# Designed miniproteins, single chains, continued (5), part 78

Each design is a single chain, and the fold is of that chain. pLDDT is the mean over its residues in the fold that is shown.

## One batch from the design tools (miniprotein)

Design m18877
Fold by ESMFold2-Fast:
Structure m18877 (fold): chain A 101 residues (1-101)
Amino acid sequence: AGEIVALRDVEVTIYDEEGNKVAELRLPDIEGPDADTVLAQLDEALAQAAKELGLKKATAHVRFTAVTADGGETRVEALAHVTQAANGEYEVEWTDVREVP
């Protein structure tokens, strides 16, 4: 696969620990020199959203178009689990990452 350099049309639906929908967000496009940089920016945006909503645990349903350096585009859907650690910092763990039509 080509190196991911951007995420476009980033849509996030946030659910609380009880499974209630608490927010729907559209994030600005994310761009970076490599996949690690781009994905770190997405993780930080999700952590910030959970923190601002006062959630200690959240599940985010995230949909985006991944853009590779060669101009390839893939629509992706994934679940992010956002958890506040004992020190107050947020951690993001990704599950169920898949391509969608």
Scores: mean pLDDT 85

Design m18878
Fold by ESMFold2-Fast:
Structure m18878 (fold): chain A 60 residues (1-60)
Amino acid sequence: MAIARATEDMTGPDGTVIKKGEELEILEQVDDTHVRARSLKTGKEAIVDTTKLELLEFIP
């Protein structure tokens, strides 16, 4: 399980907006630069760019 924070505002392909500073649960890796994540604030899932995430917690 991994928790990450958005380092900048971003919009997913489905129009879901994630604000800078929002914390996300990483659900799965989609490709080398994208993950499916769930907002801890809104509960919405989005595909997000991993370069725009700061990893806060990772338990291997």
Scores: mean pLDDT 76

Design m18879
Fold by ESMFold2-Fast:
Order: C-alpha cells, then structure tokens, then sequence
Structure m18879 (fold): chain A 74 residues (1-74)
C-alpha cells in the first residue's frame, strides 16, 4: 500500500483542491481497508486530472488505483 499512497501524494502535490480532496479521501479509505471506496475516489481524482489536461497526474492516480486493486486480491 506504501507505493499507492506515494503515487497519490505525488499527484496531489500538483492537483487542484477538488482532485486533491478525492486523493486524500482515497488514502484514508486505503488506511481503513476500504479498498472499493478508495478505488472509486482514485478514479474520480484521475478523471478530474485527465479533464484538466494533466495526463501525468491522472496517470499517477490510476497507478495508485491499480495498486489498491492488487492489494484487494490478497
């Protein structure tokens, strides 16, 4: 989970408040073991960044999402 949180934090550093809020909520859900809710919030953050034209931040949120999906399979 450390890598997912790291990627989310990197994306949040350049994200506007709306996307950063979703990233923060996703991190809280990861820490609580609520992976489905975390995945939804990372998807929302990635979509906001993609719409804003920030492909790099969107990719970081999507990588965080994928890492949480792998964690859920344990």
Amino acid sequence: KEEAIKKALEAMDVAPPEARRHGLRAIHFVNEGKYDEAIEHFKKAADIMEKAGNKEASKLFREAQKLVEEEKKK
Scores: mean pLDDT 83

Design m18880
Fold by ESMFold2-Fast:
Structure m18880 (fold): chain A 98 residues (1-98)
Amino acid sequence: KKEIIEKIREAVLEALERFAEVLDGEDLEAVAQVLYTSLKEIEKAIEEGDIEKAKEILKEMVKKLREIIEKSKYNKEKAKEILDELEKRLEELLKEAE
């Protein structure tokens, strides 16, 4: 449990650093808010042993992030690439937790 949570935190923080390189202030702030809120909820679900809930939270997070990125004026393609990589990494980690 703790090891998976630490890996998920690392993946989210690495993605946020990459988003900071390509997104400007308002879009970055919106992305960071979604990531931090969703991370907290995913961690809680994993601690409770509810991996199915963690997967649902991940899907909602990706949906919200995709909406923010699609409304972005610049670097949309690069931001989408970062999101796709994060989604894949988190899905793999949640499968490992099963």
Scores: mean pLDDT 84

Design m18881
Fold by ESMFold2-Fast:
Structure m18881 (fold): chain A 80 residues (1-80)
Amino acid sequence: LSELEVEILRVLAKHQPEGATAREIAEELGLSQSTVSRHLRRLEEKGLVESRRIPGSSSRAYRLTEKGLKELMKASGEKL
């Protein structure tokens, strides 16, 4: 995991169990939504996050998987 991917996973851990949108993560980290979306797609491919469509919106919510939480804990060495 890159340092940025670890920070994205940390933000998602704070927003459990509902998760967060790419926009919310981008605002919290001070990054562009497109940058966050690119990394979220990669994390989803690895099985570390999952996404679902938000009812009544074109946006998707992303949430941390159990695998993602374990990788975050391993990378940061901290309890959330």
Scores: mean pLDDT 79

Design m18882
Fold by ESMFold2-Fast:
Structure m18882 (fold): chain A 69 residues (1-69)
Amino acid sequence: MKEIEELIERIVELFSQFPDATEESLEKLRELLEEEAKKIEESSGPEAAKEYLESLREGIEFMLKILKE
């Protein structure tokens, strides 16, 4: 689902802004998020997977804002 893929990419983009983020760690993160989203989607549907990823995105965005400013 495009929306789930977009959320995963957004989370990876946010993580790329952390001081010690590497391309390798970001690739690993993307893989882990894709696997977890797939498991949630298969068991509880795409809306549940979206809610999970949106919650993560919001938390990471908040932490990144604190670190940047």
Scores: mean pLDDT 79

Design m18883
Fold by ESMFold2-Fast:
Structure m18883 (fold): chain A 89 residues (1-89)
Amino acid sequence: ANAEIAEKLKDKTKEELYKIFVETANKVVKDFNLDQATVNRAVEAFKVQLDQGKDPVSTFLEVRDAFIAGLVAQGANEDALNQAFLDAL
């Protein structure tokens, strides 16, 4: 499972990873009736990190983990959020 995810992420450009993150983040806040402002902050953080030349794959994973943790703190189901990001890959 972890090796398969890493291989799928390695095949993605930074533009594709950004698109996947934006689309998945918007989908989960809509599906789980969560705060849209959390998406806007996470998307901006990802863009800033990518613009600084950070590795797109590790940046995607770090921003995803922070985004999921923020939503879990708001009462969201962690397993459901992790599955949504897996399904987007």
Scores: mean pLDDT 80

Design m18884
Fold by ESMFold2-Fast:
Structure m18884 (fold): chain A 66 residues (1-66)
Amino acid sequence: SAEEYYAKGKELAAQGKLEEAAEYYKKAIALDPNYAEAWKNLALVLARLGKPAEAAEYLAKAQELA
């Protein structure tokens, strides 16, 4: 489920596995494009990966869905 992918993404992010965390957040969004928390956490991970422009786009999407 989208929630299971999101939970796995959070585990990976907590371990500092940011690229893998981003992959799981993207999987959550693929199953539920309205999953605001997944968009938000994807944005935060992308910012930490040094991709601020992409992070800003996804954070705006999370805000739109809230």
Scores: mean pLDDT 86

Design m18885
Fold by ESMFold2-Fast:
Structure m18885 (fold): chain A 62 residues (1-62)
Amino acid sequence: SMEVEAAKKNLEAAKAAKTASEAAASLGDSRQFYEQSKDEEAKKLAQEAIEAAEKALRESGL
């Protein structure tokens, strides 16, 4: 589904985030997608992306 593909892309972006700015942008996108998504698989991927982005923010010295 398009939602699952979008969620996978957001997860990849979250995992690739190296700076606080990149992580913050990915976190915002993933949170918005999680709230708007109606696909349970997409929501799971969005939740993983949120966790990955939060980890990247912590590692960036938030």
Scores: mean pLDDT 79

Design m18886
Fold by ESMFold2-Fast:
Structure m18886 (fold): chain A 81 residues (1-81)
Amino acid sequence: SMKESKIKAYEVEIKNYEKRKDYFKAAQAYLNLGRIYLEEGDYEKAIEAFEKAISYAKKANDPNLVERAQKLLEEARKKLE
């Protein structure tokens, strides 16, 4: 499906950003991937992606991106209740 192709594209981008130690771009890509999983109702995958986004945002020293990812993580967690 087109959404599956988009997920695959983000997975490839993320691997490239991780290899280059581009932590800011890796965090943004995980944030976007998590949003796609939230829209699809794949809440466990969304949680995993947002946790990775937080980790990379911390490595990038971007507190605003950390806060954005934490809010989305809490939203995804609440969806499992």
Scores: mean pLDDT 89

Design m18887
Fold by ESMFold2-Fast:
Structure m18887 (fold): chain A 87 residues (1-87)
Amino acid sequence: MVKVTVTVTASPENLTKDGEVLLKAGVEAASVADEKNVPYKVRVEVKGNTITLTIETEDEKVAEEMKKVIEKVLEENNVPYEIKVEK
């Protein structure tokens, strides 16, 4: 099981915008797993001005591809983030 955790801490004025970008990133990452027929779990948690996206899958290569898709979307939209990968 590989767990990818992405954390976005936004100012109150940017919370909706940054949250929408993170949701888009999560959807695009999930599409990678769906295309490859790899099972995954996604969780989104909002706590104050912090949004956490957690993706869990058994396939390490798919997890790495999902991570890269998320990083690309967030970086292209200039959303500051923290990302952690746990095996």
Scores: mean pLDDT 83

Design m18888
Fold by ESMFold2-Fast:
Structure m18888 (fold): chain A 91 residues (1-91)
Amino acid sequence: LSEELWKEIAAALALMTLSVAYNIAKQKGDEEAAKLIEEGRDRVAEAINKGDYKTAAEALREVAEKLQEMGYDDIAELVRRSAELLEEVAK
């Protein structure tokens, strides 16, 4: 894969992971978690639009840490893995 295509794939997977996390939080009626994920997704999308994959990865790690504090361990792990993927393409 080209480096550009790999960055696009990593970005798409990160945003999709946050969308899945958001839907799970909403299904559970957890408005606090849903708002946290929505705000995090906006920050990730803005960073990606600017080509700042490092800032996008940092925003994902912050969301993962907060979700883990709220007891969403499985979702936090998926978000953290998305951050790791973006960190690899940010180099």
Scores: mean pLDDT 85

Design m18889
Fold by ESMFold2-Fast:
Structure m18889 (fold): chain A 75 residues (1-75)
Amino acid sequence: KEEELLEEIIKEALENSKGLGEAVLLVSEKLKELGYDELAKALVALLDGNEEAIKSLPEEAVEKAKKILEKIEKA
């Protein structure tokens, strides 16, 4: 169910964005709105290449964010 929700969020972000960076930020904003704060932070940290922020976040959130970023990049 979480995977289905993420796919919908990614699709909407891609439809409303002008580029990859904007799509990632839209996905992050929606995840934060839904209470997935750590996942949203992990996405932004990965987009920015912020190693310090990535290291401070839960490994599970970082792994999920990497998969989301790959899906956005492949679309």
Scores: mean pLDDT 80

Design m18890
Fold by ESMFold2-Fast:
Structure m18890 (fold): chain A 73 residues (1-73)
Amino acid sequence: MRLASPEELLRIAREEAEKAVEYAKKGDWSGAARHLMAAGITEAAALFNGHEDVAEEIRRLIKEAVEEMEKLR
């Protein structure tokens, strides 16, 4: 199995978190949830590979995205 680098995981998570907020702003909550889930998968991958610092950064990005999405409800 090919594993993404910590830098790739962080980049993917950031892009997915940003897309989640973008889709939520458009009223596409299904799309927002899909992208938020993808960011969560990158957090799990970072933790599985022992990159706790990267996983913590990804978790922070997800939390910020969720907080922005909640402001739109």
Scores: mean pLDDT 82

Design m18891
Fold by ESMFold2-Fast:
Structure m18891 (fold): chain A 59 residues (1-59)
Amino acid sequence: ASEVEKQVGIHEIEEARKKGLISDEEAEELIKRVEAAQTTEELNEIGRELRKLVEKSLA
């Protein structure tokens, strides 16, 4: 995965945390996974998990 793709992922996670849609602990775990990700497919999986957490918060 490119550095730009990782930065976009981290930004989306931080925005969700700032809006109160995910916990600080959830944000930290997702950011660690983004930093460790080697492929775009791994970043897409992290994005799906973020989406699920956001959807749960909005229900």
Scores: mean pLDDT 82

Design m18892
Fold by ESMFold2-Fast:
Structure m18892 (fold): chain A 65 residues (1-65)
Amino acid sequence: MIEGEAAAGMITMTFTVYGVDARVEYEGDTLHVYLKEETEESRKAIELSKETAKNFGFKLEVHVV
């Protein structure tokens, strides 16, 4: 499935549910997640987001800024 906006929206909601401040963007075949820091909550959100990205046919890259 090639709905990058839908995948980004679902991943954004995942981080919101875990209380993590994250920005999610898509470009080409990749979903980019921007985090301020790595926590246990962010790691859980990342694991769920990897499954979401895979289901939509996207790669997931995480950036700590």
Scores: mean pLDDT 79

Design m18893
Fold by ESMFold2-Fast:
Structure m18893 (fold): chain A 95 residues (1-95)
Amino acid sequence: AQSAIRRTISAMDPAARRALRDALADIFKILGFFDQAARIRAAPSWSVSEIARVLSQIADAVGMSQTQVYDLLRAGVDAFRDAVIARIRARTPWP
């Protein structure tokens, strides 16, 4: 689970990892964690360990398993972001 996620992030090119970082910041902002979102966006670079840690925090916050996170990451950063946002909206539905 965590090790598989770390390997997946390590295999990403720098552009994909930046896109993932930005997606994580957007997710934290939607969850109302504005300070965490700002810190993520302000970081000049993020380690694989830091990205994996934040992914675990998001998974826990939205009730996703590590396996679900891994499968979505394999589908791509946009697929991961969209799935997590959809899950958040399903739990806290907008009008």
Scores: mean pLDDT 73

Design m18894
Fold by ESMFold2-Fast:
Structure m18894 (fold): chain A 59 residues (1-59)
Amino acid sequence: SMEEIEKIAELTGLSLRQAEGVVELSRLLSDEDTIQYLMKHAGLSREKAEEAVELAKKA
């Protein structure tokens, strides 16, 4: 939903479009692979990446 996407954007500093991409990735990849992607490509800490993945699963 839009609420979870907005929470991802706030938590991570990503744009809403990028936060939508996190939701899409969480559907295609494992949780660990999504976490690793966010840490490597979005510069997130592990803690923020884990929270973003949890929000993405609720979206």
Scores: mean pLDDT 83

Design m18895
Fold by ESMFold2-Fast:
Structure m18895 (fold): chain A 109 residues (1-109)
Amino acid sequence: SLKEKIDELIEEIKALLNEIRATYPELQDLVDKILAEIDELKARFDAGEVTLEQLRDEVGRILRLISELYQKALEIVTDPAERERLLETARKIAQLVNEILSLGEEYLK
């Protein structure tokens, strides 16, 4: 189902965020904020209480926090190989969040 696919994407995002949090303590505050927003989004989907407007607003907040994570990563990670891997991970998370938006919009039609 679309709901099962959304749940799978949420779990993948959470795994990637937990890896960043474990590896880069300087990013923990931003990662924790993103995880909190993801957990709230999951709770709303599980309760069947998400509207299209709420989904778009929540995804917008998550994407803004991912942008902040990207900007902070550029400030603190100076090793070129680690920097590129972290930025690729942040881009992957943003992609998965956009996939949740697309599937969620289809689910809520």
Scores: mean pLDDT 85

Design m18896
Fold by ESMFold2-Fast:
Structure m18896 (fold): chain A 75 residues (1-75)
Amino acid sequence: NLEKAEEYEKKGKEAEKKGDYKEAGRYFSLAGIYYYQAGDYEKAAKAFKKAAEAYRKSGDLGSAIAAEVEAQRFA
Protein backbone atom coordinates (compact mmCIF):
# COMPACT_ATOMS: atom_id res chain seq x y z
CA ASN A 1 0.00 0.00 0.00
CA LEU A 2 1.70 3.17 -1.31
CA GLU A 3 -0.33 5.46 0.98
CA LYS A 4 0.91 3.67 4.12
CA ALA A 5 4.48 3.65 2.79
CA GLU A 6 4.38 7.43 2.23
CA GLU A 7 2.84 7.96 5.70
CA TYR A 8 5.60 5.97 7.43
CA GLU A 9 8.32 7.67 5.35
CA LYS A 10 6.97 11.05 6.52
CA LYS A 11 6.93 9.85 10.16
CA GLY A 12 10.52 8.64 9.74
CA LYS A 13 11.64 12.05 8.51
CA GLU A 14 9.85 13.75 11.43
CA ALA A 15 11.55 11.38 13.91
CA GLU A 16 14.96 12.13 12.30
CA LYS A 17 14.31 15.88 12.65
CA LYS A 18 13.67 15.36 16.38
CA GLY A 19 16.83 13.22 16.77
CA ASP A 20 14.81 10.06 17.52
CA TYR A 21 16.93 7.89 15.24
CA LYS A 22 15.74 4.51 16.54
CA GLU A 23 12.10 5.44 15.86
CA ALA A 24 13.13 6.90 12.47
CA GLY A 25 14.77 3.55 11.59
CA ARG A 26 11.60 1.71 12.59
CA TYR A 27 9.37 3.99 10.49
CA PHE A 28 11.65 3.81 7.42
CA SER A 29 11.68 -0.01 7.73
CA LEU A 30 7.86 -0.02 7.75
CA ALA A 31 7.86 2.28 4.71
CA GLY A 32 10.20 -0.18 2.94
CA ILE A 33 7.88 -3.11 3.69
CA TYR A 34 4.83 -1.25 2.33
CA TYR A 35 6.71 -0.07 -0.79
CA TYR A 36 7.73 -3.72 -1.36
CA GLN A 37 4.11 -4.88 -0.98
CA ALA A 38 3.08 -2.19 -3.51
CA GLY A 39 5.69 -3.52 -6.00
CA ASP A 40 7.86 -0.39 -5.83
CA TYR A 41 11.18 -2.13 -5.28
CA GLU A 42 13.30 0.98 -5.94
CA LYS A 43 11.50 2.99 -3.23
CA ALA A 44 11.59 -0.05 -0.92
CA ALA A 45 15.40 -0.23 -1.33
CA LYS A 46 15.76 3.52 -0.63
CA ALA A 47 13.53 3.29 2.46
CA PHE A 48 15.55 0.36 3.89
CA LYS A 49 18.78 2.30 3.20
CA LYS A 50 17.38 5.26 5.19
CA ALA A 51 16.39 2.83 7.97
CA ALA A 52 19.95 1.45 8.08
CA GLU A 53 21.43 4.97 8.35
CA ALA A 54 18.98 5.91 11.13
CA TYR A 55 19.70 2.69 13.08
CA ARG A 56 23.46 3.37 12.83
CA LYS A 57 22.94 6.85 14.27
CA SER A 58 20.93 5.29 17.15
CA GLY A 59 23.69 2.73 17.88
CA ASP A 60 21.50 -0.25 16.87
CA LEU A 61 24.05 -1.89 14.58
CA GLY A 62 22.16 -5.19 14.32
CA SER A 63 19.03 -3.49 12.96
CA ALA A 64 21.21 -1.33 10.69
CA ILE A 65 22.85 -4.42 9.12
CA ALA A 66 19.45 -6.13 8.68
CA ALA A 67 17.99 -3.06 6.94
CA GLU A 68 21.07 -2.74 4.68
CA VAL A 69 20.70 -6.40 3.63
CA GLU A 70 17.05 -5.75 2.69
CA ALA A 71 18.05 -2.62 0.71
CA GLN A 72 20.62 -4.64 -1.29
CA ARG A 73 18.06 -7.38 -2.08
CA PHE A 74 15.94 -4.86 -4.03
CA ALA A 75 18.80 -3.03 -5.78
Scores: mean pLDDT 86

Design m18897
Fold by ESMFold2-Fast:
Structure m18897 (fold): chain A 66 residues (1-66)
Amino acid sequence: MEEEIKKLEEEAKKLLEELREAKAARDSRGVMDIAVRLGEVIQKLKELGAEELAEEFGKEAERILA
């Protein structure tokens, strides 16, 4: 369980970095694709009981997209 949460945390961090790069490049399709994948990772974190991490990553994604 904790090992899976750690894997998802690392995946979310990579997706957040990719999201920043896609937004800076004005790649609307890339932004949408990355946002969908990040949303899936966040949902999995919530299902595993890591709601605080899921909320933190969600807020960071919103900050990048704002």
Scores: mean pLDDT 83

Design m18898
Fold by ESMFold2-Fast:
Structure m18898 (fold): chain A 55 residues (1-55)
Amino acid sequence: SAADERGARAADRAGVRALLAGQSREVAAKHAIEAGTAAGSPEAGRAAADNLLRT
């Protein structure tokens, strides 16, 4: 859905921003979940967080 697409983009952006700021992957994952949820897709946020924690 459009919300899932917006959520995925927001989550990825938040995760990357956290990593560039020197934060841990766990903190980046939390930011990804928050951003994805705020953009309308908690599921996209969790998916982005899972990807950050697996790599």
Scores: mean pLDDT 84

Design m18899
Fold by ESMFold2-Fast:
Structure m18899 (fold): chain A 72 residues (1-72)
Amino acid sequence: SRYQRLWAEALRKVAEQASPETAKILRRAADMLEAGAPVDEVAREVIRALNKASDEEYQLIVDALNQAAVEA
């Protein structure tokens, strides 16, 4: 649960810098993580965000998740 909360926070921070469409998907993924949704469902939402993301947004998402993993 601690790791899920850290990853959810990371996704929300990226959403503040992302386009509205990408931000909406990232916030949904963060809500799912905090609700304890299955890992495969969360992964599908993150992949969906990455598929819609610009190159800059893609890098922000990947960097944020990597930083959260190190902090966990």
Scores: mean pLDDT 80

Design m18900
Fold by ESMFold2-Fast:
Structure m18900 (fold): chain A 57 residues (1-57)
Amino acid sequence: SDEEKKEVAEEVRALGEELGLSEEDIEKAVKAAETLLDSGLSKEEAIEAAKKLLERL
């Protein structure tokens, strides 16, 4: 849902900012998480995948 996408985006942005990542890298993780939600993954699974992506950036 749009509400879940907003919540996931906010959590991923907050984590990326705390890790000191660039806005571009944070946006990549947000887009990846939104794509996973659209693919039918849960909010928790999308956030976990975004965290793994942020670790590789």
Scores: mean pLDDT 80

Design m18901
Fold by ESMFold2-Fast:
Structure m18901 (fold): chain A 100 residues (1-100)
Amino acid sequence: AVTQSPASLTVAEGATATLTFTASSDVGGQLNWFNADTGEVLITNATTKESGVSSRFTGSGGGTTFTLTISNATASDAGTYLAENATTGELGEGSTLTVV
């Protein structure tokens, strides 16, 4: 089983947003973060930021718990983010970020 939290989050511009993926079984490091609205891959292998992705996006974690951190949030960061266990293909439920 997998969970992604929070389902929705509102942060102020310039604040830090934190999204978490939790699995019931060890994922290792094969966790990806996506922008669900665009399909853009943001983070691969838990911590590797993809080309062209803002330095404000950081992936961390391992084992069963992984975090996407969006620092210094801007209005353009608003949207739905999705985590994937790349080994099993299990997807999180998504997290919707609002920036005000």
Scores: mean pLDDT 85

Design m18902
Fold by ESMFold2-Fast:
Structure m18902 (fold): chain A 84 residues (1-84)
Amino acid sequence: SAAEAADAALAANPELAREIEEAVAEAGEKAAAGDYEGAAEALERARELVRELAERTDLPAEVGERAVERAEALAEEMRRKAEE
């Protein structure tokens, strides 16, 4: 399944998995503090890390694409909030 493939990819790349989790957590903390520009930067970093994970692990394209699209949408929303 897609979830099993994602779990296997994360297990094979624990440092990258940690970096993705850290970037997402940083984005949430910054957004909660009103630092929407910093939140967008953290989300953009998470997006690039997810893309790298997908390339290294042959993740199903649909799983990688959904994660990247979600991160891009959130980063764009944060950038809009920063611009008011």
Scores: mean pLDDT 73

Design m18903
Fold by ESMFold2-Fast:
Structure m18903 (fold): chain A 56 residues (1-56)
Amino acid sequence: GMHHLMQKLEELGREAVRAILDRDLARAREIAEQMAALGFEKAAASVLAAAETETA
């Protein structure tokens, strides 16, 4: 249901922050792909943009 999707997005968001802080662009991309697969394309794009800023 919607609640489960939101919980999953929140968990992926926490993992994305960790990957970005670790400068792990490959992991951030994997998390963004998972977000996109769940239908959260805008969240996925935001993760990639943040990861590119931190790892460039």
Scores: mean pLDDT 79

Design m18904
Fold by ESMFold2-Fast:
Structure m18904 (fold): chain A 69 residues (1-69)
Amino acid sequence: MEEREKSLSEINRLVNKAIDAAKKGDEESAKKYLEKAVEKARETFGEEGAKNLERSLTEEIEKELAKLK
C-alpha cells in the first residue's frame, strides 16, 4: 500500500517537473521528465496506464510551450 502511494507521489513529482520545464521553455528537460514519469506509470499501472499518461502529459507540455510563442 505505502509502496504504491510512494510510486504515485513519484509520478506526480515527475509530471510537475515536466510541466515546470515546459513553462520555462526547456523542452529537453520536459521530455526527460515525461519519459521518467511514463516509465514509473508503466511499473505502477501497466502499459495502458503508461500510454494514457504519455498522451495527456505530451498534450499539456505542448500547450505550455505554445503559450511561449
Scores: mean pLDDT 81

Design m18905
Fold by ESMFold2-Fast:
Structure m18905 (fold): chain A 79 residues (1-79)
Amino acid sequence: SRLEESREIAREIGRDFRDTLEESEKLAEELAEKYNLSDEQKSVAQLLISSLRLKYPGELSDEEIKEEALKQLEKWKKL
């Protein structure tokens, strides 16, 4: 039924969002450990990583995403 299809789509969206957040958190933690980031800087890095993944889906490696997020974080710190 159409209701079952809508529920499946909602579950898929929820899983994809959760997986993206979990992956972004992991990369942000790796950056925080490597560059000794504050909790606030780590949170900003997680948002930047998530934004980059949404803007360039499947186009950037984890290493490229971390490098770009770090560059954006450094610019944010200078504002």
Scores: mean pLDDT 75

Design m18906
Fold by ESMFold2-Fast:
Structure m18906 (fold): chain A 86 residues (1-86)
Amino acid sequence: MEEEKEKLYEKMKKIAEEQGNTFALKLIDRIYEVGTLEQLKELLEAMEKHKDDGVLLTIIAMNAYIDALREAGKSDLEALDEVLKL
């Protein structure tokens, strides 16, 4: 599982790096820390579909991070605060 999770993380980072999307890179780093393998798979699929739209990719990554934090027991406001600290 760890090796598969790392491979998904590296693929997501490459997409964000190709866009020059530094905020998405920070979001991806955080999602890797708190997200499940399933959440990372879903996020990568969404990013691959929208890799030519940096705004939509950032929104997708923000929502994925908020969802991962909520699944980990954070409130909506705590999840938003974590995004704003990036």
Scores: mean pLDDT 82

Design m18907
Fold by ESMFold2-Fast:
Structure m18907 (fold): chain A 57 residues (1-57)
Amino acid sequence: AIEELEKRIEKNPNDAKAWAELGKLYLDKGDEEKAKEYFEKALSIDPNNEYAKKLLE
């Protein structure tokens, strides 16, 4: 859920996986702008993030 991902990010703002999951969740809701923003944050933290890489395909 969004709240769980927000708590993870609040505790660890460098949790690239949490940013990527939050992006996917917004993409599923149709908010492509927010999704892109969160994916960019995930990749800026960890460009080798497996989850973010999977979502790019």
Scores: mean pLDDT 75

Design m18908
Fold by ESMFold2-Fast:
Structure m18908 (fold): chain A 72 residues (1-72)
Amino acid sequence: KIEEALKAVREGKFDEAAEILGLPRSVVELIKEVLDRQGEPAARAELHAAVNMKKAGVSDEEIEARLRRRLA
């Protein structure tokens, strides 16, 4: 799931990655920024964190805010 989503992010298939993860496109686009600025290990870690937060019932807004803070 994480590797499949990361591949979709690398290929610019944001809607596909969003569907795989159950996350909004905005979160996926921020993960692409992490990938471009900080590399694949950082992007993989953020994908893992976002999926775990979603499973724990954290809102999409809070997940997005966390990623924006990382990129600030």
Scores: mean pLDDT 83

Design m18909
Fold by ESMFold2-Fast:
Structure m18909 (fold): chain A 69 residues (1-69)
Amino acid sequence: LSPEEREQALRTAEELKEKALKYAKEGNIDKSVRYGIAAAVSYTAAGQPELALEAIREIDKAIEEAKKK
């Protein structure tokens, strides 16, 4: 990936992570997981695997909180 493509992948990953968190809070676990996977893939493509792991953990916690309702 070019530097520009890598930067775009990072931006895309952040937007997908925000959507995953939104759906988790709404109790839409299926959409939250799908957007979360997409975010992790985009972070990894951007060369940021540690951010991918952090996103996975954050989304997982939000899903667990939603399930406790």
Scores: mean pLDDT 82

Design m18910
Fold by ESMFold2-Fast:
Structure m18910 (fold): chain A 67 residues (1-67)
Amino acid sequence: SDGEKLGEVLREALEEVRKKVAELKAKGIKPSGTEVYELLKEITERLIRERKLSPEVATLLRDAIDA
């Protein structure tokens, strides 16, 4: 279902954000909330392309990130 697919991709995006934030902190970089949000958007757009998500699922995913 679209909801199941959306949930899976959201979980993957959030996991990748957590890992990248941890890597930045290990390098002595303290990312701001804005920087974390930009990172989440970048990862989300990459996953939309890599997973070849339908336009409908891609729109729902983008809306969920912007909410």
Scores: mean pLDDT 82

Design m18911
Fold by ESMFold2-Fast:
Structure m18911 (fold): chain A 64 residues (1-64)
Amino acid sequence: SMPSDEELLLALGRMWVGLGNIFLSQGKREEAVEAYREAARLFREAGDEELAAEAEAKAAEVEA
C-alpha cells in the first residue's frame, strides 16, 4: 500500500532532524537550527504537535 501524506511528512521531518544533528556535530549551528525548524514545520503539517515542539526546542537550545 502507498504511504499516507502524514506518514511521508513524518519521514521527511525525521530526515531533517537527522540532518540537524549532523550539522550540529560539525559545528554548523545556523544550518542545524534551520534543519530543526524545517523538521518542526513538517511535523506540524503532519499533525504531530509533540514532535514539532521537540524539534522547535532543539532549534531554540542551539540558538541559546
Scores: mean pLDDT 88

Design m18912
Fold by ESMFold2-Fast:
Structure m18912 (fold): chain A 66 residues (1-66)
Amino acid sequence: SSAAAEARAHLAQARAALDAGDLVAAMTHYSQAVEAYRRAPAEEQAALQPELDALWAAIRGRSTRL
């Protein structure tokens, strides 16, 4: 679906932002990926959930370790 494609695009942008050290951009794209994820069909949500969980863990690791 277009929603799943939108979520994957934002996941890629969030990962690129994390690699660049831009936590604010990473969190912005994560939020947009979650919104797109919620609009996707259930089968596509199941495929996207591990990617969203991994990205959230990466963001948490970045923000909680000084």
Scores: mean pLDDT 83

Design m18913
Fold by ESMFold2-Fast:
Structure m18913 (fold): chain A 84 residues (1-84)
Amino acid sequence: MEMDRAREEAERLLRRAEEHIERAGEAAGRGDYEAAEEHLEKARELAEELRKLGEKYGDEEILRKAEELLRSVEAMRRAIEEAR
């Protein structure tokens, strides 16, 4: 019961974080690095919530998704820094 609900919440957090990463990429592609950084910060916050959810329920798949999102945010943030 709690596991099913945790996975539903994880799916929603993952989807929102992925959307923010996508929007960050679009903004960076237009040279709007301020908007890109704002979207990356929101994606990082969502990924941290996803990580806490995975830790709370001991769900290895949720934890892996959170780590993947955090690495994507760091990679894109670094690319933006190098482009400025």
Scores: mean pLDDT 84

